Designed miniproteins, single chains. Designs and how they scored, part 78

Each design is a single chain, and the fold is of that chain. pLDDT is the mean over its residues in the fold that is shown.

## One batch from the design tools (miniprotein)

Design m2702
Fold by ESMFold2-Fast:
Structure m2702 (fold): chain A 62 residues (1-62)
Amino acid sequence: SFEEEAERMKRIAEREGVSFRTVQGVHLILRLEGPGVSARAIAERLGISVPTASRVKRALLA
């Protein structure tokens, strides 16, 4: 459900030490461009580090 998805994204934000908006941004990019989008491209678009983008991407695709 929408509520379960929001709670999952909130847990990812807390675990990875990023804002909920950052997790939403990665989630939106993955929805628009698919799971093949690079962590570097995500990092550049959201103004975050590549390691952070990589961790959030992996968490969302788990």
Scores: mean pLDDT 86

Design m2703
Fold by ESMFold2-Fast:
Structure m2703 (fold): chain A 68 residues (1-68)
Amino acid sequence: MMEEIEEMEKEAEKKIEELKKKNEPYSVISSERFRLWMEILEKKYKAGLIEPPLLTLGDMLQEEIDKR
């Protein structure tokens, strides 16, 4: 399970890099990043690695604050 999550994180990073290389708008890159991030966190939740969806919401809020 952890190995699958690590692979998903690597794939997500690669996809985001491809979008950046294509000079996609920030909104497109941000949308894709959040979607992939949510997918990874949902996988962690289903695996019992994180407790409630509230942790996902908290992390998402923190990421938004950190984006400058």
Scores: mean pLDDT 68

Design m2704
Fold by ESMFold2-Fast:
Structure m2704 (fold): chain A 71 residues (1-71)
Amino acid sequence: SLEEVAREILRLQAEVSDDPETQKAIREAIEKMTPEELRKLVEEAMESFGFESPEDLLEAIRQALLGEKPK
């Protein structure tokens, strides 16, 4: 679902962060965000970047995060 895609994107951002405070802030955001806010986040990103599927958006973000901060 769009909600699950949004949560996975946020979890990936938390995972690549080396700052415990940033990780905590992202986790708190995931808990505080409503399902409607999560769906809106994915839909807005899809429209802005021209993706037709949430899965394609997720893969693009995953690649970008790995490219910016390789472990």
Scores: mean pLDDT 75

Design m2705
Fold by ESMFold2-Fast:
Structure m2705 (fold): chain A 100 residues (1-100)
Amino acid sequence: MEELWERMSEEQREVVRETAEKLILIGEEINVRLAAKKLIKENGLSPEEKKILEKVEELLIEGIRKGESLEKIREKLKTEEEKKIFDELVKEIEKLKSLL
């Protein structure tokens, strides 16, 4: 039998595409949120650093939803502290992805 994808109707292919895109975005959002929680738990972040982390977390999730690269998302950060927290968050996300 030929590839199932090539034999599907346009409607069925659209449902598969939408489902796959939604699952990828959900998975990426979960990874960002888990990495942020891990940074709070394992690293003694100050209250100010925690606020910056929350801002960076939401900015990263928004950028992922827009299909932006990590480099493009990082360019939107204005302060050195925000960039440092972004780099640590990305590092924890990469570690999490290596386990799955």
Scores: mean pLDDT 75

Design m2706
Fold by ESMFold2-Fast:
Structure m2706 (fold): chain A 94 residues (1-94)
Amino acid sequence: MPPVLVEERTPEDDLLEKAVGYLGEAVDLLRRGEPEEKVEEQIEKALEYVLKATDDPERREELRRRYEEAKSPEEKIAVLGDEVVRLRDRRASR
């Protein structure tokens, strides 16, 4: 059920769901042996949504730095995946 009111109450959840969707597409493209450029397009979209979900400016800078330091699509996916897990864990009991 995609009720607009529920999405408005938890915009961070919607942003993280979109980020996970783009990361999943990037992983699927990698498994299919699609060109790196197509994989990176999905990863870049995931980065945009993770950054939008990240409220802490220092954490956004750290994420950008780690992303820029990542040398492969697989490393970029891992960096963004780790951040998605951390953001979700922050919203749940640890």
Scores: mean pLDDT 76

Design m2707
Fold by ESMFold2-Fast:
Structure m2707 (fold): chain A 65 residues (1-65)
Amino acid sequence: TIEEALEAIERYGELGDKERGEILKKKALSKIGAKAVLEGAKRLVEKLEKELKEKEQEEARLKEE
């Protein structure tokens, strides 16, 4: 999936293997297009923001009890 491709690119960057990361990035962009990659990244960000917001609301309620 697009999300799996983005995670793989990020993982290779963290491991310091920039050459493999660049090869995977070129393949992903070629197959699914830059727009699709950006849309996948936006969806991952939205998911993380939702989880963070839910956690903040839970912590706030614990102070009101």
Scores: mean pLDDT 68

Design m2708
Fold by ESMFold2-Fast:
Structure m2708 (fold): chain A 78 residues (1-78)
Amino acid sequence: MKTTAFAIYLFDREEVSEEVIKKAVEEALEFLKGSERSVVLITSKEKKKEAYEEMEKYGEESGEKVEIKLEKFVKVEL
């Protein structure tokens, strides 16, 4: 059975600078480096439930086991 590794980043707002997104993606890629298949999910805290539902649906549709390697809440400083 193939496993898809997920890294989930939850921000405290929808509008996030490109620099903050880039740092999150770079960090996520290090955690996912050894994975055969990987997905980085970046969304707002308010959409956490929807993100998890999409991840579950992906597992059902692909027939792959979904594994969460990282879940991180990011508070953006202005």
Scores: mean pLDDT 76

Design m2709
Fold by ESMFold2-Fast:
Structure m2709 (fold): chain A 68 residues (1-68)
Amino acid sequence: EEKRKEALVKTLENAVKEYQKRYGIKDEDEAIKKVKEDWLKQFSSSPEAREFAQKAIDEAIKLYKEKK
């Protein structure tokens, strides 16, 4: 759904900004990578959910970078 993608992009944007602020990460790509790794840890118990989450996160990263 478009609404779910928009919500995920907004959540990613907020998470990247928080990680840059809290961990002093100057490189946005480094912050994005760390956010993705931490988010994927939440789905480690389900291979199917992890695959879906990885695809959704990768799509959100592409949309976030295009929006900038």
Scores: mean pLDDT 76

Design m2710
Fold by ESMFold2-Fast:
Structure m2710 (fold): chain A 80 residues (1-80)
Amino acid sequence: EKEERLKKLQEEANKLIQEAYKKIVSTPDPEKREKMLKLLKEAIEYRKKANEIVESGGDLDEAIRYYEKAIEKLKEALKV
């Protein structure tokens, strides 16, 4: 069920964005904050591409791949 997988990925991405935000706010090192912000911006851009594919009725497998890329960038941000 691609729609259920898509929903789970959307929920995971939203959760990780919230976690990244909290970490960025609590990080006093400006270089680490800038690195996390860059990764967060990349994640948001991938999520935007996934949303555009879903809205246009495009390939759901492609949308899933973009959500997975967004999640990957968010996990990288949380490891900074």
Scores: mean pLDDT 85

Design m2711
Fold by ESMFold2-Fast:
Structure m2711 (fold): chain A 67 residues (1-67)
Amino acid sequence: MSREDFANAVKMLAGEKTASDLSENARKAAAEFAAAVSGVSFEEAYKVIKENPDATGTEIAKKIAAL
């Protein structure tokens, strides 16, 4: 994973980008970060991100919290 992919993942989680704006590697980085922060598995976080390509980080965080 590149530093740019990680930076884009952080921007998506902060609400500055949507999941659809990210590369696949950046979406995986966002899923790893969300999993680490929320205590859910990578697979669960990644599924939420993949199913919600137009969602902001706040919306993704709410969906993960509902798991």
Scores: mean pLDDT 76

Design m2712
Fold by ESMFold2-Fast:
Structure m2712 (fold): chain A 75 residues (1-75)
Amino acid sequence: MKELIEKIKKEYEELAKKYNLPVDESLSPEERVIKIFQLKAKELKETLTDEEELKKRLKELTDEAFKIIEEINKS
């Protein structure tokens, strides 16, 4: 559990720095996952021109985000 939360925190901080966004320390682990998902979805929309591939990748990101949130909630 601690390892998962630390990984999420680091990934959120790295993405925030990449996009020159302030790091919000008040966010819960679940809220950090949502922010990571939003930034990754934005990257996919900017990178992928194929509509079907974009839809597939967005679904995969959504499924990953919900899985991580479920793992956090199970602890």
Scores: mean pLDDT 77

Design m2713
Fold by ESMFold2-Fast:
Structure m2713 (fold): chain A 88 residues (1-88)
Amino acid sequence: SEIDKILEEIFSLVDPKNKKLVTLAYEIVLIVFEAESVEEAMKRIDELIEQTLKELSPEDQKYLNSIRDKLVELAKKLAEAVHKERAA
């Protein structure tokens, strides 16, 4: 239930009509579930966001930068929740 709630918050943060940002959110979730540790997940996510910013229009870059801190916070919470379940 904690994982489901965080997933809903991540996907609610991005405009569902902005396909590039929806794709980014999806890729962030995949990284969290594939990574062996929270530290690995956060490193890969930061690299993905930086790469995505270079490929976005100036307006999309401004939007992503405006939500980046919250998106990273939610991704970290998701990674911590997933890692905790694997340790239990």
Scores: mean pLDDT 83

Design m2714
Fold by ESMFold2-Fast:
Structure m2714 (fold): chain A 67 residues (1-67)
Amino acid sequence: MTGEEYARLGAAAGKAGDAAAARAYNELAQVHSPNEEARRSARAGADAGAAGDAAATLTGNWEMQKS
């Protein structure tokens, strides 16, 4: 897998509320990224994963109330 692929998996795990998996995938994205831009994106993804867990939970509950 490429660093980009791991970064996408990390983002998806964060949205699903799995912060541990999000961090693990973003760590792998850094290891498998050949350039600095990809490594910066993986680090940003780790931070977003932690923040996204609360946002994902909140929006999920909101959509359930609307539905």
Scores: mean pLDDT 61

Design m2715
Fold by ESMFold2-Fast:
Structure m2715 (fold): chain A 90 residues (1-90)
Amino acid sequence: SVADAVRFSAESLLKAAEWFEKNRKELSEAVEIVKRGVELRDEALAGTPAEAAEKIEEIRELGREAEEKGFLGTARTLRFLAREVEAALA
């Protein structure tokens, strides 16, 4: 019926909207974690070796947080940023 077709279309639209809202929120969280990791790397490279060691651990904690949230690509990026600081101190 026309009523059944209208209901199906409305349900499909609602499902799509819920999917977009969820993905937008998750992407925003992942971006903020990466942004903070980059800031910590830049601070580490500009600071003393002792400050750099502290920032490496903070970057690693952000990586663990990202992994726990299922942001595996973000977690890999943060592990890379920590290794960049470690390499600069060697």
Scores: mean pLDDT 83

Design m2716
Fold by ESMFold2-Fast:
Structure m2716 (fold): chain A 68 residues (1-68)
Amino acid sequence: SARRKEIATRVYNAALRLLASGEVSSVDELTLRKLSEAAGVSVRTIRRLYPGKSIKEIVQEAGRIADE
């Protein structure tokens, strides 16, 4: 859906920006809070779209969906 792709694009771009700025040195330092704040998407929305996923898995899946 358009909403799923929009949220995925925001989450993926947020992760890339945090890494590029040096705020985190690796994906392993990312938290749901940091992604939520940078993406402008609530933690609850991210958890609902990616249930049971690690931060690394969320970023990987978001990148794949953003490229659709």
Scores: mean pLDDT 83

Design m2717
Fold by ESMFold2-Fast:
Structure m2717 (fold): chain A 73 residues (1-73)
Amino acid sequence: SDADRAAALAEAEAEFARLSVAELEALIAHLDRLIEHFKTHPAPPGWSQEETLALARGLLAVARRQLAAKRAA
């Protein structure tokens, strides 16, 4: 649901804030690969492709914001 995705993204914001620059760079690379994979492959069981891509893109946006904040500090 939209509420479940919002809760997951809020949790990710807190968790990713604790990661190092190197860990955030690795996470961003991993999420980019997952997004490309799920554009052309089945979603995980119990998920739609749209829900999977929406969550992955949301997580990528959070990771990129946290990386930018750490690089600016």
Scores: mean pLDDT 83

Design m2718
Fold by ESMFold2-Fast:
Structure m2718 (fold): chain A 64 residues (1-64)
Amino acid sequence: SSSQRRAQERIDRDIDIAFLRMVSTVYKLSPEQTQELIDELEKGASLDDVLKKAYEIYEEQKKK
């Protein structure tokens, strides 16, 4: 079933995680904050919800 990891589920998740990691880098989020967002995405949160949360964290960190 390793071939099935390259199916829709894995591809979609990998793309979303890659995009989230890019956004987290741009927003200068900590590794812990980035991992928390990835965990939410893996639990079935939408990419939009996770990106909105990333932006909220960015605004908070920007005051640092």
Scores: mean pLDDT 76

Design m2719
Fold by ESMFold2-Fast:
Structure m2719 (fold): chain A 63 residues (1-63)
Amino acid sequence: GEELADEITRDLVRLVIEKGRNPTLEEVAKILESHGFDYEKALEILKENNGNVGATIDKLIAE
């Protein structure tokens, strides 16, 4: 839902600030895993969507 997407976005923004760089797909997949998604599936969908987190969340929720 909307709240879940906001929480994931907040975690990603925090990671960017802490690392001083954009997160890797593996780091994004780990954040998605922490919110209840399967790591391997999240990583696969992230690669298919060229790192688009919003599109990845939409697809993970739909499946």
Scores: mean pLDDT 79

Design m2720
Fold by ESMFold2-Fast:
Structure m2720 (fold): chain A 85 residues (1-85)
Amino acid sequence: SRAEREARGEELLETFESELEKLEELAKTAPKSEFPNLLKGVDLGRQQLAKLRAEFADIPSIQKRLDELEKRLEELEEELKKKLE
């Protein structure tokens, strides 16, 4: 059902958010030499969010939460790139 799909989407987003929080923590503590690997993590995260966006395109609540997570990835990428300059 749609409700079961929404619940599954929310579970997947909770897992993603947990992984994103760990990546954000690493961005604060990791040496600069690791930043290219963290940027690769951001790119992989964007690919995962794009797949979730396609899978749950019909569920507005999931789309809104994806928008928020995409913004967090963008902010993280900008922070990492500035530190590499």
Scores: mean pLDDT 87

Design m2721
Fold by ESMFold2-Fast:
Structure m2721 (fold): chain A 72 residues (1-72)
Amino acid sequence: MFKSEKMKEAIKKLSELMGGKDALEMAEKGDLTAPTPLTELALGILQNGVKNPEREEEAGEKALKVLEEELK
């Protein structure tokens, strides 16, 4: 479980945008198959946060910003 609330929020939001696919499982496996370039970028950012726990907050916040652009 992540310590960062931003990381958890980003994973949940991306999973919802992908029709209920588990974004955390995809990021852990390195599966960057996503429906749009922005959701693919968000997956890559989340994967970096998964690999580097010290960067969870930074990765989560960055992924949320990318997902906000997708929703515009």
Scores: mean pLDDT 77

Design m2722
Fold by ESMFold2-Fast:
Structure m2722 (fold): chain A 68 residues (1-68)
Amino acid sequence: SEEELKRLYEEAARIMIDFLSRADLTDPAELERVRRAAGLFDEIQRAYRAGDKPRVERLVEELRRLAA
């Protein structure tokens, strides 16, 4: 459903905003995590625009684990 897909995308966006707001970009390990998270979010955006709900679900789960 479009509503469910939109909620997943909004969740991913919230995760990214929170993660970026607390990231220490002077820490090389944290900078690498930001780079990886940005890549995942880019993939989520592409999957969302394609309507690929299973892929969005998997990528959002990966983003949750990375941002934790």
Scores: mean pLDDT 86

Design m2723
Fold by ESMFold2-Fast:
Structure m2723 (fold): chain A 98 residues (1-98)
Amino acid sequence: DEAKKIITEAILKLNEENEELFLEAAELSDTQSVEEVKEKLLKKLEEKDPKAAEKFKLYLEALEKAEEIAASESDEEKRRKELEKLIEELAKKLEEIE
């Protein structure tokens, strides 16, 4: 959905140093489970940069919540409002890490 796209674009924009890893994840998501790809990336980021790993974990949690909202909420306007709130909360959490 749109929120998933926005979060993915935010990941790429804010983590330019790790852009290649996120692009690899996008390619792998067509052939492997999303959960397996996420865990692999998180582990590698923890080894490279713990702060980047914490940010990535927040993005993963946001993507998971966006999927839940998309699956549970059939009303388009209500879904949009919940997704907007999710993005706002994500932005606030990211500021706390920096």
Scores: mean pLDDT 66

Design m2724
Fold by ESMFold2-Fast:
Structure m2724 (fold): chain A 78 residues (1-78)
Amino acid sequence: SDIEEAIEYLDRAARLDPSIAGLAVAAKQYALEAPKDINQGLEAVEYGQRALDLASPSVQPLLQRAIEYLQKAVEKLK
């Protein structure tokens, strides 16, 4: 699923850049609740974006992929 793909990219980003691990974990927790509440999916995108803004350049592509999958999941819930 798009949420499972997003979580995989968030977990990989957190492992490579511990400085954004807290934001990536928050995004993952919100993403897991997204199927029950679209607002949780929107929060996951927001925390993913915050992680991307602070991440090292080598980790940014992983977070960009995570956000793309989260946005796809949110769009399907509309």
Scores: mean pLDDT 86

Design m2725
Fold by ESMFold2-Fast:
Structure m2725 (fold): chain A 86 residues (1-86)
Amino acid sequence: KPVTKEKAREVLEKLLQEAEDTIDKYISDPELRAEFHKKLEEIRKELEEMIDKGWSPIGIYNFFLKKLNETLLELSRRHLERRRAA
């Protein structure tokens, strides 16, 4: 039955929307914004597979936060390098 999967999906969609809104608010560079959106799509696909395997909503939440933090740190470093190089 899809009850737990539906809740995990709602958590994922809400977290992705909040991340997209944050990127759009704080990142004005369209190329870096596109890179962030690509990384969020990769995270979405990975977490969709975990939901299919029966991971709990709290498990999806915790994994999303770890992946998002790693991605934000990586892309923020790349952003700073690009700003200094140009």
Scores: mean pLDDT 77

Design m2726
Fold by ESMFold2-Fast:
Structure m2726 (fold): chain A 73 residues (1-73)
Amino acid sequence: SPEEIIKETSMKIEMIGLVTEIEIGIKNNDWDGIEKHIKQFKELVEEMRSTGNEDLIKFAEEAEKRIDELLKK
C-alpha cells in the first residue's frame, strides 16, 4: 500500500543517514561519534528486521555488510 511504501522509504532514508554519519566519523577519526551512530544503526537494523518486511530486512543486511567492511579497513 502507499502507506507501507512511505514507512519503508522513511526507514531506508534514516538508515542511509546513519551509514553516512558513520562514514564521516571514520574520515574525521571521531571514535565517540562512530560508537554513538553504530549503536543507533544496530537499533534500526533490529527494528527493520522486526517488521517482517523482506525488502527492509535485505536492505538492513546490505547496510550491515557495508559498515563491517568500512570498520575492517
Scores: mean pLDDT 85

Design m2727
Fold by ESMFold2-Fast:
Structure m2727 (fold): chain A 77 residues (1-77)
Amino acid sequence: SELVEELERLRREGLARLRAAPREELEAVLRALDQEVIERFSERVPLLDPEEQKEVLELVAEFGRELAELLAEKEAE
């Protein structure tokens, strides 16, 4: 799946970027990643078959959860 591969690439790069970011830049990095997901996938996901659409949406949810966890860890200090 092209979209799944593209999303997994964005997820790997996005998580690495957020991990490397200093605390004061976390909000800006998260906004940029949210915008990239919307711009790259929002129009394309509805065009997928139901099984691939489900897989992509589950990966988006997982990515969002991982971003939220990293943000919480860095903000807890």
Scores: mean pLDDT 81

Design m2728
Fold by ESMFold2-Fast:
Structure m2728 (fold): chain A 87 residues (1-87)
Amino acid sequence: SAAAAEAAQLAQAEAQVRQLKEAAELNEKKGGSLREVAEEFERLAKQLREQAKAASPAVGAQLQKLADEVEKKAEEYREKAREREAA
């Protein structure tokens, strides 16, 4: 059903956000590229906003909330990247 497909899409989106956050934290600890991390969060946020546009109002609202969270993380890592590049 459409409802089951939307529930699966939301669960997958939540898993992607969690996995990327964990990978980003690990990459930061290892001294990896924070710019690339910011770009990955920016790509995921864009993807989530497109998915939200096609979803039901309830699922779309949850996907938009995830996209907002992911965009904030992108901004945080962009700032950290600038600080490291300036040092």
Scores: mean pLDDT 86

Design m2729
Fold by ESMFold2-Fast:
Structure m2729 (fold): chain A 78 residues (1-78)
Amino acid sequence: MLEAIKKAIPQELIDATLELIRAAERPLTTAEIAKALGVSRKTAGTILNLLENEGLVESEVVRDENGNFVTVYRAAEP
């Protein structure tokens, strides 16, 4: 299944997602990542799941401007 997911999502998008997170001044939400890459939130979520499973990004739950809990992503340590 991992190989099938990698074939469904271009490596270029996975690499761009990681670079975006690494270049960001702060942790980013799935919605912010999706908007920056021009992809759906579902696609961004799938890529983030792959990167987190590979240990390349970390997820954290934080409070947004409205006081709601949101998941944000940042680069993991090597």
Scores: mean pLDDT 76

Design m2730
Fold by ESMFold2-Fast:
Structure m2730 (fold): chain A 74 residues (1-74)
Amino acid sequence: GPPVSLEEMRERLEKELREAAEVLGADVEEIRELAAKIEGSAEEIIERGQASSDPLERVAYGLKLALDLIESME
């Protein structure tokens, strides 16, 4: 089939982010603000995310990785 569009990837990411926020009892905006403060290479972000014991921080690291990947495909 055709490759998944960047728009479809963004919509899926938005849905998964909302679902994760609901499970954690957190605000989507709080997770986005945490993700926006994360800097470094993909490898460094993965390592720091895996080292975190905070589920909220782990979701924020995952969001940052996904956003950077989508941006790199534009």
Scores: mean pLDDT 81

Design m2731
Fold by ESMFold2-Fast:
Structure m2731 (fold): chain A 117 residues (1-117)
Amino acid sequence: SELLQETLEFIRNARNTVLGLLEEMKKSKSAEEALEYGQRAAGTIRQMADAVVKSMQQLSVSDAQKVAQATLDALGEVKKKAEEVGKVPNGKEGAQLVISAVNEASSRVNSTLSSLS
């Protein structure tokens, strides 16, 4: 469906944006600069979760499952990168915000998927 294709493209674009913000966080010269990138990344993750949940409720169960899987895969990549960034001197606090947003988004997607059966 058109909504399926648009949602998958949105997930890919959001993932790429968040990974780019995490790379900027890793290169940050201060904890304050890194935290600003972390806040932007967490915001993008929340916006992705909102759009994904809304789309899943409008899609067939089969297409909603595809969207859920693509989102969870993207969140897994983001979490892994955030955990790596959290190990650099300035990245800890910003990375923790991103990991928290990933955990909340993952919970929302799984809850929505469970409600569609």
Scores: mean pLDDT 91

Design m2732
Fold by ESMFold2-Fast:
Structure m2732 (fold): chain A 78 residues (1-78)
Amino acid sequence: SSIRKKALERAKKFAADFERALAALQRHMGLPQSKVDEHENNAKIFENSSEDEIKSQLPQSAIDFFNKMRDRFEKILK
């Protein structure tokens, strides 16, 4: 449905923005570049990938967060 498509789009943007915020925070705290790069890469996956690609490429904790946010946006849009 159009509501589900909009919820998916909003969840992808929100998850990407959240990962970028974590990358920026970790960079500011002087954490290893490898940790910063993980979050920046996760953000790109959320922005540029289909739902199935997200589920195959990211760790389960990130997928669970994404699914929770998609469900919340779907409820808001109903």
Scores: mean pLDDT 86

Design m2733
Fold by ESMFold2-Fast:
Structure m2733 (fold): chain A 79 residues (1-79)
Amino acid sequence: SLREEILKILEEYKKLWEEFEKKMKELEEEEKNEIVKKAIERTKKEGISVEEAEALILGFEELAEKLKELQELIKKLKE
């Protein structure tokens, strides 16, 4: 079912998100500020979320893809 697919992707997303959060906590404040600036620019240019842009900037491409898949599935569930 669509709900089972969402739950599976959400579980994969949570694991990748925990790795991303750990990486973010290890960064210096100046590095975090630069990532946020680049993420905001990518959000405006590419129409993606700030979270997706931050993941891509840090090389978490799989996290960005799972976030996109999750958003698309949730949109389908609402329809």
Scores: mean pLDDT 77

Design m2734
Fold by ESMFold2-Fast:
Structure m2734 (fold): chain A 101 residues (1-101)
Amino acid sequence: MKVLFVTGDDEGILEALRRAVEEGRLAVNTSWRPLSDEAKRLVIEALEKAGASPEFREVALGLMDADTPAERRALLAKFQELAEKEGIEEGEGVDTDPAAR
């Protein structure tokens, strides 16, 4: 499994995202419930610190806002493909940002 999406409460999600930001790494721990604006902000901050491309960030935001299982599946597939392409979760990757290397 290349990207981990864990069902949890907002407190658990915020804690995981804050740690990812502090450590300068990407960790995705999200629920299938709509995230708060604070959680979305932390996800974007974590993605920026990880050197994620604008496209990756847009897909992550879309995934957090997806209301239907069909939308979530499509966005999850794209998120996973972009994560593999950019190497953010896989280790080695496309040079999207010098800070990511």
Scores: mean pLDDT 57

Design m2735
Fold by ESMFold2-Fast:
Structure m2735 (fold): chain A 83 residues (1-83)
Amino acid sequence: MQQKRQAGQQAIDEQVQKLEEELRKAGASEELVEKAVKEARELMTQVMDQLLKQGASTQQIQQAVQQVYNAVLSQALSELKKK
């Protein structure tokens, strides 16, 4: 469990960093970047905790974290278009 949690946390950190970089490249304000990063980290942590309780594999946790990344990035890019 602890090893899977560490791998999941590393995946979260990597995806959050990637999200920040992609949003900055897209011209997002620092406020939008901070909001998206906070939301992504919260959702990724929740999904990791749920999967760990279900006995999911490290690969399943990494895949779920990647899916949250895609969803948050899509939402933030949509907010950029609305502005």
Scores: mean pLDDT 82

Design m2736
Fold by ESMFold2-Fast:
Structure m2736 (fold): chain A 68 residues (1-68)
Amino acid sequence: MSIEEKLEEFDKKVTELFSKHGRELFETASAEQLAALGARLREVREQLKAGMPVEEAIERARELILET
């Protein structure tokens, strides 16, 4: 799988997670928590570019979103 394909799959799964959980997240989380979540998701995306398996990146993103 190319880096571009991994990023597309990651972005798709993150979008699905926000579609499923995003309303509760945005209603409950502070602006600081949302900013920190965004920063951590960007870090995972950069690690994916650096060679992290896409499945591991998706699991990390899922944990970050659900724990916020």
Scores: mean pLDDT 79

Design m2737
Fold by ESMFold2-Fast:
Structure m2737 (fold): chain A 86 residues (1-86)
Amino acid sequence: SLMELKEALLLGKNKSVEELIKAVRAAIESVKDLLTPEQVQKLLDALEASKNKSVEELIKAVLKAALDLTPEQQRALAEAIRKELA
């Protein structure tokens, strides 16, 4: 599941940091009801902390924040990210 999330985020590797943040933020919003408020905030904090960094650093920060998610939550987020980056 974490591998699926990494693969989904890597679809955005050639986008700007701003575009990838927008896509991941939209994905988080679409699966918000499957996550706890604390999990949502941790993911959003990872995006905010990465806004002035590289795409590679953004991907690493999101993956680190997602370690607290269940495999099912990680898969749902990965699918949502793929949809936003399609």
Scores: mean pLDDT 88

